# Designed miniproteins, single chains: the designs that were tried, part 87

Each design is a single chain, and the fold is of that chain. pLDDT is the mean over its residues in the fold that is shown.

## One batch from the design tools (miniprotein)

Design m3031
Fold by ESMFold2-Fast:
Structure m3031 (fold): chain A 62 residues (1-62)
Amino acid sequence: SLVEEARKLYDEAVAGTAEQAREAAKRIRDLGYQAPNGLQRMILDEYAKGAQAVADEKEKAE
């Protein structure tokens, strides 16, 4: 599912570098455009925001 793929990308963002986290956030946003309903769209948007926050935090810590 799109939600399952977004969760996997989020996990990669947490485990990786700031650059990988930024790329994960972008990829999750791209998946959001493919969401078949509003609930999945909202879930994907939250994962994208989370991945971006992880990227921002890693950039400040590095």
Scores: mean pLDDT 81

Design m3032
Fold by ESMFold2-Fast:
Structure m3032 (fold): chain A 99 residues (1-99)
Amino acid sequence: SSMMEKLREEFEKGVEEGMQLIKDFINSELPLEKMSELSLLTQALYRLKEGDLEGAARILLAMGIVSEAEAERIINANEEEVEKLRKELLERLKELHEK
């Protein structure tokens, strides 16, 4: 239970930090490669939630999680494919606190 509570708190903090970094990125085009994995995954999740598939694909490509061909598929993804990707990224966030 304590681990699940920690993951929830870290995720909530990461979402807030990710939202701030998204605002900073829009205003200053911050280099994605220099951000932490938690911040980048949170930003990708936020972009998917907002329907910015291109923004999400760019973040995942910069992280090396997806290939260029996979990034193009994300840009053209339907709602079912977006939901599947969102689920996979959420699981990856949870795993960041598990060895």
Scores: mean pLDDT 69

Design m3033
Fold by ESMFold2-Fast:
Structure m3033 (fold): chain A 95 residues (1-95)
Amino acid sequence: DLLAQLREALAAAKTAEQYALIALGAAFVRAGVSAEEAEAMIAELSKLRDTKTIHELYLMLAERLGSEEAKKAIEAAMKGDVEKAREYAEKALEA
């Protein structure tokens, strides 16, 4: 169960960036996106985007997946807000 693996990652996470990635991972799982489809989507957005940071790519992915919680976790990570990034990652993992 990928959500169970993401919950384990959440328990081990220490940085706002780790929480943002866990929230984004939860968004992929909930959208029913396969690992292959996720890699293709990341490659597509990386080539077609006019962005200068990895966080801009993460925001585009969260918006495409329709996850408000993942978007807020990434925004918190961009500000260095560990507590908010964790909170939104926890919400992204909830059923």
Scores: mean pLDDT 77

Design m3034
Fold by ESMFold2-Fast:
Structure m3034 (fold): chain A 67 residues (1-67)
Amino acid sequence: MKLDFEEFLEWLKKEGYFPTLDFDDPASVAQIRRVFALFDTDGDGYLNEEELEALKRTLAGGGPPKP
């Protein structure tokens, strides 16, 4: 399954991630887009299941893996 940026925003709202960000504010949307781009390692414009799982781990306090 692949999530486009619009589907990614809907998923974030549904899951309650980034509750402090205003999805109507262009600066907040730009910040979310930056997060999307950081996890879109393939540069395809979509997040696959592996990239979404990495994002979930980061938001759950897992942070990036050790070097």
Scores: mean pLDDT 72

Design m3035
Fold by ESMFold2-Fast:
Structure m3035 (fold): chain A 66 residues (1-66)
Amino acid sequence: MDEALAIIRELVEKRGMANVTLDEVMAATGQSRATARKLMLQLVAEEIRKIGDEIDERLAKERALA
């Protein structure tokens, strides 16, 4: 699991999240389409959470200034 996620992270770093296809993930990790999709959704969820944390920090600063 962690090894497959590491490979997907390298693909994302090399190509960008929007440019990584499920077929590339399947080829790089050897996982099925369903598993590759699940791993991609997990990475997207991690990125959304990280962006959410950054937005919360910005909102906290804006609230302090208001």
Scores: mean pLDDT 74

Design m3036
Fold by ESMFold2-Fast:
Structure m3036 (fold): chain A 105 residues (1-105)
Amino acid sequence: MKGIEFAKKLLKLVKEGKKEIAEGIAALAAGVLRWLERKGLIKTPEVMKKALEEVEKSLSGEAKIIAEDVIRAATLMDLFAGKEPTEEEAKEIAKLSLEIAKLLT
C-alpha cells in the first residue's frame, strides 16, 4: 500500500469514529520508522522531511505529534511498498496529516 493510500485510510477511520484505532496505528508505524532510522537501516526521503518541517512550523503540542506520526507512518508504508513518494504525494500526505490532527484534537 502506498503511503498516500494509507493516510487516506487513516482519515476514513477517524471520520468513522475509530479515532483511537487510527491514532494507535499511526503512532506504532511512526515508532517503527523512527527505530529503523536510529539503527541507520533507512533514510527518510527529502520530500517527506520537508512535509515534517511544514507540520513542525504549523502545529504545536498533541496536534503536531499526531501529524508527524501520520507522515512517518505513510513513509513506512511507501518503504514496504518499495516506492518513493513524489513531491505531489508528499504534499497531499502533509495535508491529510493536518486534517487528521485537527479531527483528533
Scores: mean pLDDT 87

Design m3037
Fold by ESMFold2-Fast:
Structure m3037 (fold): chain A 82 residues (1-82)
Amino acid sequence: ALSHEEGVRLALEDPEAALAVSAERRRVIDAATAAVMKEFPQLSREEAYLIAREALQELMERGDLDPEKAAALAVEKARKRL
């Protein structure tokens, strides 16, 4: 689940994304964020969240929305950036 701070940041930086976040999308993003932070503890939760959001967007474009796949893709994207 999104924290109050995470929800406020989304609303300020991307209000359309915040409004589009469903319970299912929140679960996928939270899982991907947790996976990135577990693999790369040096990243902030905020940076991990942004990477997770990019991974979710890419999977949605593929028509393959799955929490485990989103987590794996987010970890791969984080690894390529570091």
Scores: mean pLDDT 71

Design m3038
Fold by ESMFold2-Fast:
Structure m3038 (fold): chain A 68 residues (1-68)
Amino acid sequence: MSMDELVEKYRKSLETLASSLPSKEAALRFLEQLRVWLERELSKLESPELVERITKVVDELIAEVRAQ
């Protein structure tokens, strides 16, 4: 699987999960907690490039939810 395909799969999964949450506040809390986890844990296990790209997806989704 290419990096682009993997990032797109993560984006779609996260969009689906965020949209299934009962409120904007719940969606934001979920994404912010995921962002913290990415900084603390995933950067130790995955390539820096993959972590950076997934982090950008999470930041984009936080901005999109905030704009709603």
Scores: mean pLDDT 77

Design m3039
Fold by ESMFold2-Fast:
Structure m3039 (fold): chain A 98 residues (1-98)
Amino acid sequence: MSRSELLYQAMETLGQFARLAREASKYLSEEEREEVERLVEEAQNAFLKMDAEALTRALEELVRLLKSSPDERVQELAERAEELARQTIELARQLKEA
């Protein structure tokens, strides 16, 4: 896979993750919604800086926050978010090595 293809796929999966996390935040408390937005911004900033460790931390913290919710709708979205987070982290690692 070319560097351009890796970058595009990483941007796409991160974008899907951010959209899904914000969707899930609608079923969370106001405090948790603010935390979701903060972590999404941290993940996006880490990606722009090519900081794979910071990106991994932000995405994992976001998934943990979503999985802590007792709401069944959030739980379903959390499973998808965890998958997208893993894909984004792997693509970002490959991009950093390329």
Scores: mean pLDDT 85

Design m3040
Fold by ESMFold2-Fast:
Structure m3040 (fold): chain A 95 residues (1-95)
Amino acid sequence: MEEKIKEFKKEVEELLKKVEEKLEELLKDPEMKAQVEKDIKESGLTEEELKERRKELVKGLLEKLVKAYKEYLETGDEEIKEKIEHALEVLKKEA
C-alpha cells in the first residue's frame, strides 16, 4: 500500500512540475507577460502574494489527490478512481 501511494505521489508531482515549466515557458512570451502584469495590477495582489497562492494551490491539489488515492486503495471505490483518472487526464492535458 505505501509503495503505491509513494509512486502515485511521484507521478502527480512530476505532472505538476511539467505544468509549472509550461507556465514559465508561456511567461517568456511578451504578450503573456504583459497580460499577467495587467491582471496583477487589476487584482491588487503583489507578485509575492500571487506566488504564495500558487504554492498553496499546488500543495493543496497534491494533498487532495494523494488523500483520494489512499481512500481508493482502502475502499476500492470505482467512483473515486474515476475522479482521480479525470484529474490526472486534465493535468496531462495542461502539461
Scores: mean pLDDT 75

Design m3041
Fold by ESMFold2-Fast:
Structure m3041 (fold): chain A 69 residues (1-69)
Amino acid sequence: MSEEASEAFVEGLRLLRDGDPEGAIEHFLEAMRIEPDNEQLRTLIRQQLRDHLPPERAQAAIERMDEIE
């Protein structure tokens, strides 16, 4: 993963921990925009959303990301 995509991903994780899932999703979308063909990055983002958010919020966030594809 590039440094730019990694930084966006890390910032997304920070926002998830701070209770800002909308801000986190924006940074995850930026990471995916930097590397749109990186399926491993998409998998990591889904895992982090499931690990850090309640199931209903994680599912909604994942659906939003998949619709943008």
Scores: mean pLDDT 76

Design m3042
Fold by ESMFold2-Fast:
Structure m3042 (fold): chain A 89 residues (1-89)
Amino acid sequence: MVKKREVYVAPDATPKELVEIVAEAFGISVEEAVELIKEGRIFANGRRLEPWKPASEQDLFGKVTIELLEEPLFVMSEEEKEKLEKALE
């Protein structure tokens, strides 16, 4: 079963801020949010969340629906995980 949360995303949200929004919305740590994102379990407005991409390219402005999938069906590749880690520096 999918867990859904409505959140607000600023037009200039950074990768770190996107991860913090996910953590706050689900009541988990930032570290746990990063692991869920790496597992491809976080979706925003029906698309897999890729925090290394500008929020504008993902249409992540204002009111956004974030979803937590129970199953890791869309796991990030090793290259995508490296992009995420670099974006959070």
Scores: mean pLDDT 79

Design m3043
Fold by ESMFold2-Fast:
Structure m3043 (fold): chain A 97 residues (1-97)
Amino acid sequence: YDELLEKTTEYFDEKQEELAKIYLELKKKYPDTADERIRLAALARTVLLELGKPEAAERAAEAILNGKYEEALEILREAGAPEEVLEQIEALIEQAF
């Protein structure tokens, strides 16, 4: 999943530091949660923050952390996340779980 995180970070070259920061913050807050789930939550939050949707970012991250992936994908879609990003997140969910 480090390789997938790296590839995703390359998609958001300007947001590399933000993605890493969010990942570390979530990992610290949820130390007993599976690493793959924390990475997905960090990615979704980064995408929504890039779109200027902090409320949606928080909701999507919480949905992923609680295993509500369909809800998280719906939040991302409603917020206007690019189709390419939605496909990438969906693939990561399938690969991680």
Scores: mean pLDDT 73

Design m3044
Fold by ESMFold2-Fast:
Structure m3044 (fold): chain A 69 residues (1-69)
Amino acid sequence: MEDLERIGEELEAYARTFPGLSDEDIEALRQMARDGASAQELGDFVARVAGEEEGRRVKLVYERLVKRV
């Protein structure tokens, strides 16, 4: 719950390093993380919007953030 919101914030900061993601896309990622979306779902979203490599990187970062909690 509170940890999911913080995971979303850290994921947002990382996603902002990608030139292919708009602020709206990053807000969508935060919402998905708050809703408890899987790493695969986040990765698929980013792959659709910014590219396959970006999607894979976001998936790995999200997996790491969730595992740390």
Scores: mean pLDDT 75

Design m3045
Fold by ESMFold2-Fast:
Structure m3045 (fold): chain A 100 residues (1-100)
Amino acid sequence: ISEELRLKLLKYFLETEIEGSEMERAQLSRLLLHLLTNAGKVVSREELLRTVFPNETPGPDTLDRLIEKLKELLKEAQEKGIPVKLVEVPGEGYRLEEVK
């Protein structure tokens, strides 16, 4: 992912009203930033759990809910000309990449 697209996506995220608690927004921010830092690389679920929930034990569906919210945000960002998607790699984890 280009630096320009990363900046556009971060700006979109900061300017967008996101449904949910302040805690959920903070968790989404950690998730997005970690995936952007590792863009084009597969990030395991275990790594995401450690990064998004430091010193916390999340509920069993908490990460999956955040992943769904992130997918929704990325779909809306794509509609606004920010061609970034989240790819699930079965058994491995997740990757942010540019839409081709």
Scores: mean pLDDT 75

Design m3046
Fold by ESMFold2-Fast:
Structure m3046 (fold): chain A 80 residues (1-80)
Amino acid sequence: SKEEKLEELKKRLEELLKKAENALKNQSKEQALQVLNQIGQEIQALMQELYDAGYIDDPEIQKEVKEFEEKLKELGEQFQ
């Protein structure tokens, strides 16, 4: 269950990161902002799922989320 959630989390975060990268590189600034806003909503939903499952405070889960946030920030900085 926890291992399945961790694997699902990693896959979803990788897809969101690719979506953000594609939007920032290949779309207009307005369209990219819309995509980033949608990604933010998907992250909120994912965090709620982790909370409901009782894994929100798990150190490995926390590490994956923090690494994703750092990568997303770096990606945004590279494009501005």
Scores: mean pLDDT 81

Design m3047
Fold by ESMFold2-Fast:
Structure m3047 (fold): chain A 59 residues (1-59)
Amino acid sequence: GKIDGDGPPSGGRSRRAVLEIRELAKQGVKKIEIGENYKTPEVLKEGKKVEESYGVEIV
């Protein structure tokens, strides 16, 4: 799956990206691509937890 969104990021976009990562992982997606603008410390930290729990790769 890919997380990039439409239009410019808003202040809440990092939280939405985390929710989308978790949802894709629950659906069995094995590789999740995150746009560079979403590679915030919060998203990366939560993404690592999802990688460890579901065995997905986040790039």
Scores: mean pLDDT 73

Design m3048
Fold by ESMFold2-Fast:
Structure m3048 (fold): chain A 95 residues (1-95)
Amino acid sequence: SLIEQVRARIAELRAAGADEETIALAELALEYLEAEEKDKDSPEAKELRRKLLLEEFKEREKKYKPSEEERKEALERIAKEVGVPVEEVEKEVKK
């Protein structure tokens, strides 16, 4: 099970002393997977997916310094998946 694999990975990350942001992102991914398994179309699953996509975006910005074009493409994709204007997504990532 993917959920079991993610739980095992979170335990491994904690034991290895991984940074708080890495552990938090993995825990958010687990919460999303559990919500999606119960009801993928629930407001809870959709909200968790939105949060996961935004946090993954922030982590990639921090690690890889994507180009302006790559950044815009990622924001537009997130906006389409969550059903909001890209300008709203940009405001959330600037916090």
Scores: mean pLDDT 80

Design m3049
Fold by ESMFold2-Fast:
Structure m3049 (fold): chain A 87 residues (1-87)
Amino acid sequence: SDGVKDIIKDMLDGIGFADSVGDDLALENYRQGLIEVSTAMIESGLATKDQAIEAIKEAVEETTFNKDVVKEVGEEAIEHIKSLPEP
C-alpha cells in the first residue's frame, strides 16, 4: 500500500544481486537508479525526505545477503536525499 518502500526494496535487491554476480555495471546502474527514483519521488511529492529515508533503512534491514554493499549504497542514497533542497 505504501508503494515507495516496494520500489526502493526492489532496487536494493537488484544491487545485492548485481554484487553477488560481480556485475559492476549493473551495480552502478542500480545505484544511480536508486538516487534518481528517490529524487523524482520527493520532487513530485509522492514521498517526503523522511519517508524515502525510512523506506531505504527498512529495505536495507530486510536484506539477508550482500548486506554490507546494500547498506553502503543505501547510506549514499540517504546522504543524497538529505542534501536535496526543500520542495
Scores: mean pLDDT 77

Design m3050
Fold by ESMFold2-Fast:
Structure m3050 (fold): chain A 57 residues (1-57)
Amino acid sequence: MKYVVSEKAGEGFLKLLGLKPGDEISDEQLKKFAEYLGLSVEQAIELALKNGGIKKI
């Protein structure tokens, strides 16, 4: 399953992962984001989808 950075993604999120709106997010980048938040990968994905920072392709 693939995810893309949304136009609504926060600057902190983009800077942390070195991404821009429209970029695909790798599983490795999702793990880094989850570790930064102290969450599981699944929880980090749910949070990012809820906040509109990413969208499913």
Scores: mean pLDDT 80

Design m3051
Fold by ESMFold2-Fast:
Structure m3051 (fold): chain A 74 residues (1-74)
Amino acid sequence: MKITDSEVMESLARMQKSILDTAIKTGSLKNEPEDLVKELKKKIDELLEAARRGDKKKVDESLKKIQEILDKIK
């Protein structure tokens, strides 16, 4: 059963973006290829946009892609 609104989706996307922004700003990803870090940030922005649209399928897909990139970085 789907139980979510665009507001809930935006909150989830905001949390992911906040974590990523903090990691980039603190230099936690400094030793990783800059291209990979930029790609990760772009995927976070896509997640936020999907959340604003209320597209749960795109939100879930973006989260999986972000996890794949993070796994590759670490």
Scores: mean pLDDT 66

Design m3052
Fold by ESMFold2-Fast:
Structure m3052 (fold): chain A 68 residues (1-68)
Amino acid sequence: LQELADELHEKLPEATEEFIKEGKDSLELAKELAEKAEKAPDEERLKLLFKAIAIAKAAAEVYGIQAV
């Protein structure tokens, strides 16, 4: 377990770069969902907006890990 964490730490710079790119793609997806929600009926609007927030939150966590 600790050995796996240490090995991940060694390859973390490369994995982190890939993770940051994933975060960027997720933020764009969240933005598209939010724009779609604006044009959706009230019932679907809340559902799409919640999905967009969830994706944005996941992306923010990826960036948060990189920042710290």
Scores: mean pLDDT 62

Design m3053
Fold by ESMFold2-Fast:
Structure m3053 (fold): chain A 71 residues (1-71)
Amino acid sequence: NYEDYLKTLEDMLEHYSDMLERLKEAKNIEGIQGLKKNIVEFINEYNPPESIKKKMDELLERAEKAVRELE
């Protein structure tokens, strides 16, 4: 159902957030850029609900800031 679908997407967002934090600790700029690409491709292909898209956009902003800080 829709609620289970949203829960699955929220769990995926938590997974991506955890990946970003690990990549930041490793100072892996290429890994962060790869994660950004994966998130953008997901948004473009699946067109997630607005609530999920806002959270994904926040993750993309966090990833962009991390890249700038590590450069």
Scores: mean pLDDT 83

Design m3054
Fold by ESMFold2-Fast:
Structure m3054 (fold): chain A 82 residues (1-82)
Amino acid sequence: SMSESMTPETVKKLLEEYDSMDEKQQEEAEKLIKKYIERVAISLEISIRRGNGELVRKIAQELAELGSEVLAELLKRADAAG
């Protein structure tokens, strides 16, 4: 499916390899990372609003697998963009 979600490991790899990518690869990586962040944010908001503790736990586990350093880097990039 074209709507298949990226894994935390894939996001981490894209961030690590970003500076060595060509301009087209960087643009594609940015689009994928942005979609991942938007998906995680929306899923977290919906899970909290619905009181679904199991979904909140699963999202928290996904973010934990991504790692706190990678999450901090993503937040810095999001802040720089807005």
Scores: mean pLDDT 69

Design m3055
Fold by ESMFold2-Fast:
Structure m3055 (fold): chain A 99 residues (1-99)
Amino acid sequence: DALRAELEAALADADAQIDALVAAGQLSPASAARYRAIVAALRALLAGASEAEVRAVAAGVLSDLELRAIIALANSPSLAEYEARQEELAAEALARAAA
């Protein structure tokens, strides 16, 4: 139940942290753009944007797997439920790679 509040607090500082890592040479501009897209997608979902709206905006930067993970996180009431969903997505990806 606290996950949403924790995510909102983390997102409040996320852009500053990304900018600091880029300035320190620890994160490439391309990786920074991807992380900023993840942060923007999470903020939009937490603000009540639809999954379709977020997918339309982020489709050029984020993979379908990344978008599914972000949507699952935004809709999860707890970290444990989010982790279970990540395990499910990872298992699906491995099954596709094995086929």
Scores: mean pLDDT 69

Design m3056
Fold by ESMFold2-Fast:
Structure m3056 (fold): chain A 67 residues (1-67)
Amino acid sequence: SLQEQIDAGIRQIMLGVLLVNFDKVIPEATVDQLREMLGMAREAETLGDPEAARLRDEIERRIAELE
């Protein structure tokens, strides 16, 4: 519906604001924080954020380094 499209657009904008700072946070984050960030990056990817796939890959790499 139109309402669902508007809600998705707002969510995409809100996630985009958070994702801009992910590159600075990833090196300092705990595994639990990285898993939360991974969920946000995956959600942003489904909403069409062009940076989300790169950030998802960086987060997955960082989790692997810590485990």
Scores: mean pLDDT 83

Design m3057
Fold by ESMFold2-Fast:
Structure m3057 (fold): chain A 78 residues (1-78)
Amino acid sequence: SRAEEVLEAARRVLSGEITDSSELPGETATLVSMVLAVLKRHNLPLESLSPEELVQLMLEEYKDFPVLRDFIEEFLGV
């Protein structure tokens, strides 16, 4: 799923396997940066999230921001 792809991309960024955001497709890079920002705000480890929990977390965090919510829904296929 796209959520699994985002989690793997975020893992690779955090591990240092990806050092330049240009190595990711633009929309994936944007969503990865949003995910990492949410994890930092809540002091949550990436490893605690399943793909389903990632979707739920992102939709809850951006529920009051229609443009960002719609981007998340479209990109993750929900």
Scores: mean pLDDT 81

Design m3058
Fold by ESMFold2-Fast:
Parts: structure tokens; sequence; C-alpha cells
Structure m3058 (fold): chain A 68 residues (1-68)
């Protein structure tokens, strides 16, 4: 599996949060922001495949919410 760099993960997080802020309710935005920030901080510390997957899965979940 491709592991993003810290910079790539940050860019992906920032991009996803920007889209969510424009398309979702304030409550949903806050929930996903907290979850994504938590997962990003964990990945920064561990650099593990498991934490990368958890972060990317949450990004995918957020994107699905925007598209629904």
Amino acid sequence: MYLPTEEQAKQLKDFTLRQMKQNLSEEEYKKYKEELDKLFERYKKTKSEEDAKAFLDKVSEAQDKILS
C-alpha cells in the first residue's frame, strides 16, 4: 500500500476539510474535523501502515458524505 508523506497527508486532510465545510452542516464538519485531526496526529507519530489506513478510510468516509 502507498503510504503518504506527512505533507501529502496534511494536504489531503486540508482539502477534505475545505470540501466538507462548503457542503456539510456545521455539526458534521466539526465531527469529521476532530476525527481527521486525531488520525492525522497519530499517523505523524507512528508512520504505520495501520494508522495510514485508518486516516485514509476516514477521508473516504468524509468524501462519501459530501457526495451523498
Scores: mean pLDDT 81

Design m3059
Fold by ESMFold2-Fast:
Structure m3059 (fold): chain A 94 residues (1-94)
Amino acid sequence: SADQEAIRAGLETALAELRAALANPPADWSPEELAFLRRAAEILEKLLSLSDEKIYEIIPEVLAKLQEAAAALAAGDLAAAEAYLEEAFKIVEE
């Protein structure tokens, strides 16, 4: 469906942007922030390996966890950020 195609395209764009940032990270980014972004990229790569139907089913939960992880990272709560990333990974692994 058009909605499934739009979701895949959005995820591919997000992964490309994340990979570009990781290739040339700002000098002020911490090793912990870089590790977080690498883990987020791994989760997106795993998600994109699934069928469009499966992505469509789980994307609301995965995006919610990734958004919570990003908010925790922005707040400086690395432990919460890592926990939310692992929750996102579990949803993708099933």
Scores: mean pLDDT 82

Design m3060
Fold by ESMFold2-Fast:
Structure m3060 (fold): chain A 95 residues (1-95)
Amino acid sequence: MKEEAERLAKEASEKIDKAMDYFNQAVEAANKGDIETAKKYFEKGLKYAKEASELVDRAEELGLDPQVVRDLANKVTAAFIGGVGAEYLIWLKEK
């Protein structure tokens, strides 16, 4: 039981890191004027952020430590905020 929750937490953490990396790559591509590449990285970042959110919810249901759940939830929220920033920059650079 605990091992399954911890495995899901590890997978969530890895997906959060991937989401942040993709949002950073989207920002870099947008700054270079490569809007098509920026949009592709943004979509990948959103996919990983959503998957991470689902894994955190499942880990919580399986009895993951509430402190770890809060830490992961905060990181998921930070990733989505990063995504909003990337989307806004893409919108500005597309014009």
Scores: mean pLDDT 88

Design m3061
Fold by ESMFold2-Fast:
Structure m3061 (fold): chain A 63 residues (1-63)
Amino acid sequence: GAGEEARRGYEAGLAAGDPLGAGLAAANSTHDAGNREGSYAGTQAAAQGDGLRGGEAAVEAAK
């Protein structure tokens, strides 16, 4: 589901050492899965410079 795809994107970004990129990857994964709430939550937090919160918010909203 959308939450699993967002989680995979988030984890991949964190493994690369880029928390902002992790948040954006999670938001993009939820968008591609058609989950508007996950995409919106991730994008909002990333816009505030908080990729970690963005990724976590996207995963939670996409569940």
Scores: mean pLDDT 64

Design m3062
Fold by ESMFold2-Fast:
Structure m3062 (fold): chain A 73 residues (1-73)
Amino acid sequence: AAAEAAAEARRQTRDALEALEEGRRNPEIKGEAARYAAQVAQWAYDLASTYPEVADEFIEAARELGRALRELL
């Protein structure tokens, strides 16, 4: 369960980062990409409280997304 959640967090983080990269090239989808990345970051923070043994991995994913989001906006 924890390992599966960590794998899903890595996949969602990658997808969100790709969406933010697309948002940098296309201003019309920038808001949608930002909302998606913010949702994934919040989800990762929520998972950190559910799986404390791998919490650092979720927190790091959320921080990476937060940094990319700030650079986009």
Scores: mean pLDDT 77

Design m3063
Fold by ESMFold2-Fast:
Structure m3063 (fold): chain A 74 residues (1-74)
Amino acid sequence: LPFPVSTPEDFRRRIDRLRRRAEEVRGDDSLPEEERRAQLGGLRVAIAELQGMEQGLSFDEIVELGGQTLRDLA
């Protein structure tokens, strides 16, 4: 289903998938440093947003968390 009900387990599974992808990107020496940092930044923002959703933060709070995470990576 495209829009299943999200459980804490669903959020954890999605976060784990993103973390695994981040490990792949970190270990990929063929990627340019700038591209690797950009991909890791995007993954960290996505993880932070999912963690915010799991914690029951408002949409505005999740957006701010994502933006703050992206700034912290710059």
Scores: mean pLDDT 71

Design m3064
Fold by ESMFold2-Fast:
Structure m3064 (fold): chain A 67 residues (1-67)
Amino acid sequence: SASQKQKLADLLVLKLIENGGVLTKEELEEALEEAEASEELREALLKKAEENGVLTEEELRELIESY
C-alpha cells in the first residue's frame, strides 16, 4: 500500500542520514532486510546501488515511488 511504501521510505531515509546521506550496497541490504521490503523492490534498489556504488536519497525516493 502507499502507507507501507511511505513507512519504508522514511525508515530508509533515516538510515541514509545516519550514514552520511548515502547507502552502500551492503548497508542497503541490511536496511531493506530490517524494513521487510519486497523482493522486487530490494532487487531494484540493490541494482541501482551496484550501478553507482552508493544509493542517494533522491534515487531511493524515485525507486520507491515507481514500485
Scores: mean pLDDT 75

Design m3065
Fold by ESMFold2-Fast:
Structure m3065 (fold): chain A 96 residues (1-96)
Amino acid sequence: MSPAEEARKLIEEAKRYFEEAVEAAKAGDRDTALRHALLAGSKLVEAARKVNASEETIEEVARLMREAIEAILRGDLERAREYFEKAVELIEKEIE
């Protein structure tokens, strides 16, 4: 499997975990929301590494996911999605 194909699969997994985190947050299950949001962030950082993104890009993806997690924990789901989508976009720009 190419690094680009592996990164795309990791992004798909991250999107799934992020949606599960949002649904858990809506249900008031803060612990499940946090666990799934952390998994989503982990998968995006792994995807960025698979495509040999710059250290600066990897750090920005991690920063955006930290902001998304904080937004989920405060119930700001719209802002959480905005940060998550920005992180995904940064990685997709590295995929050839």
Scores: mean pLDDT 88

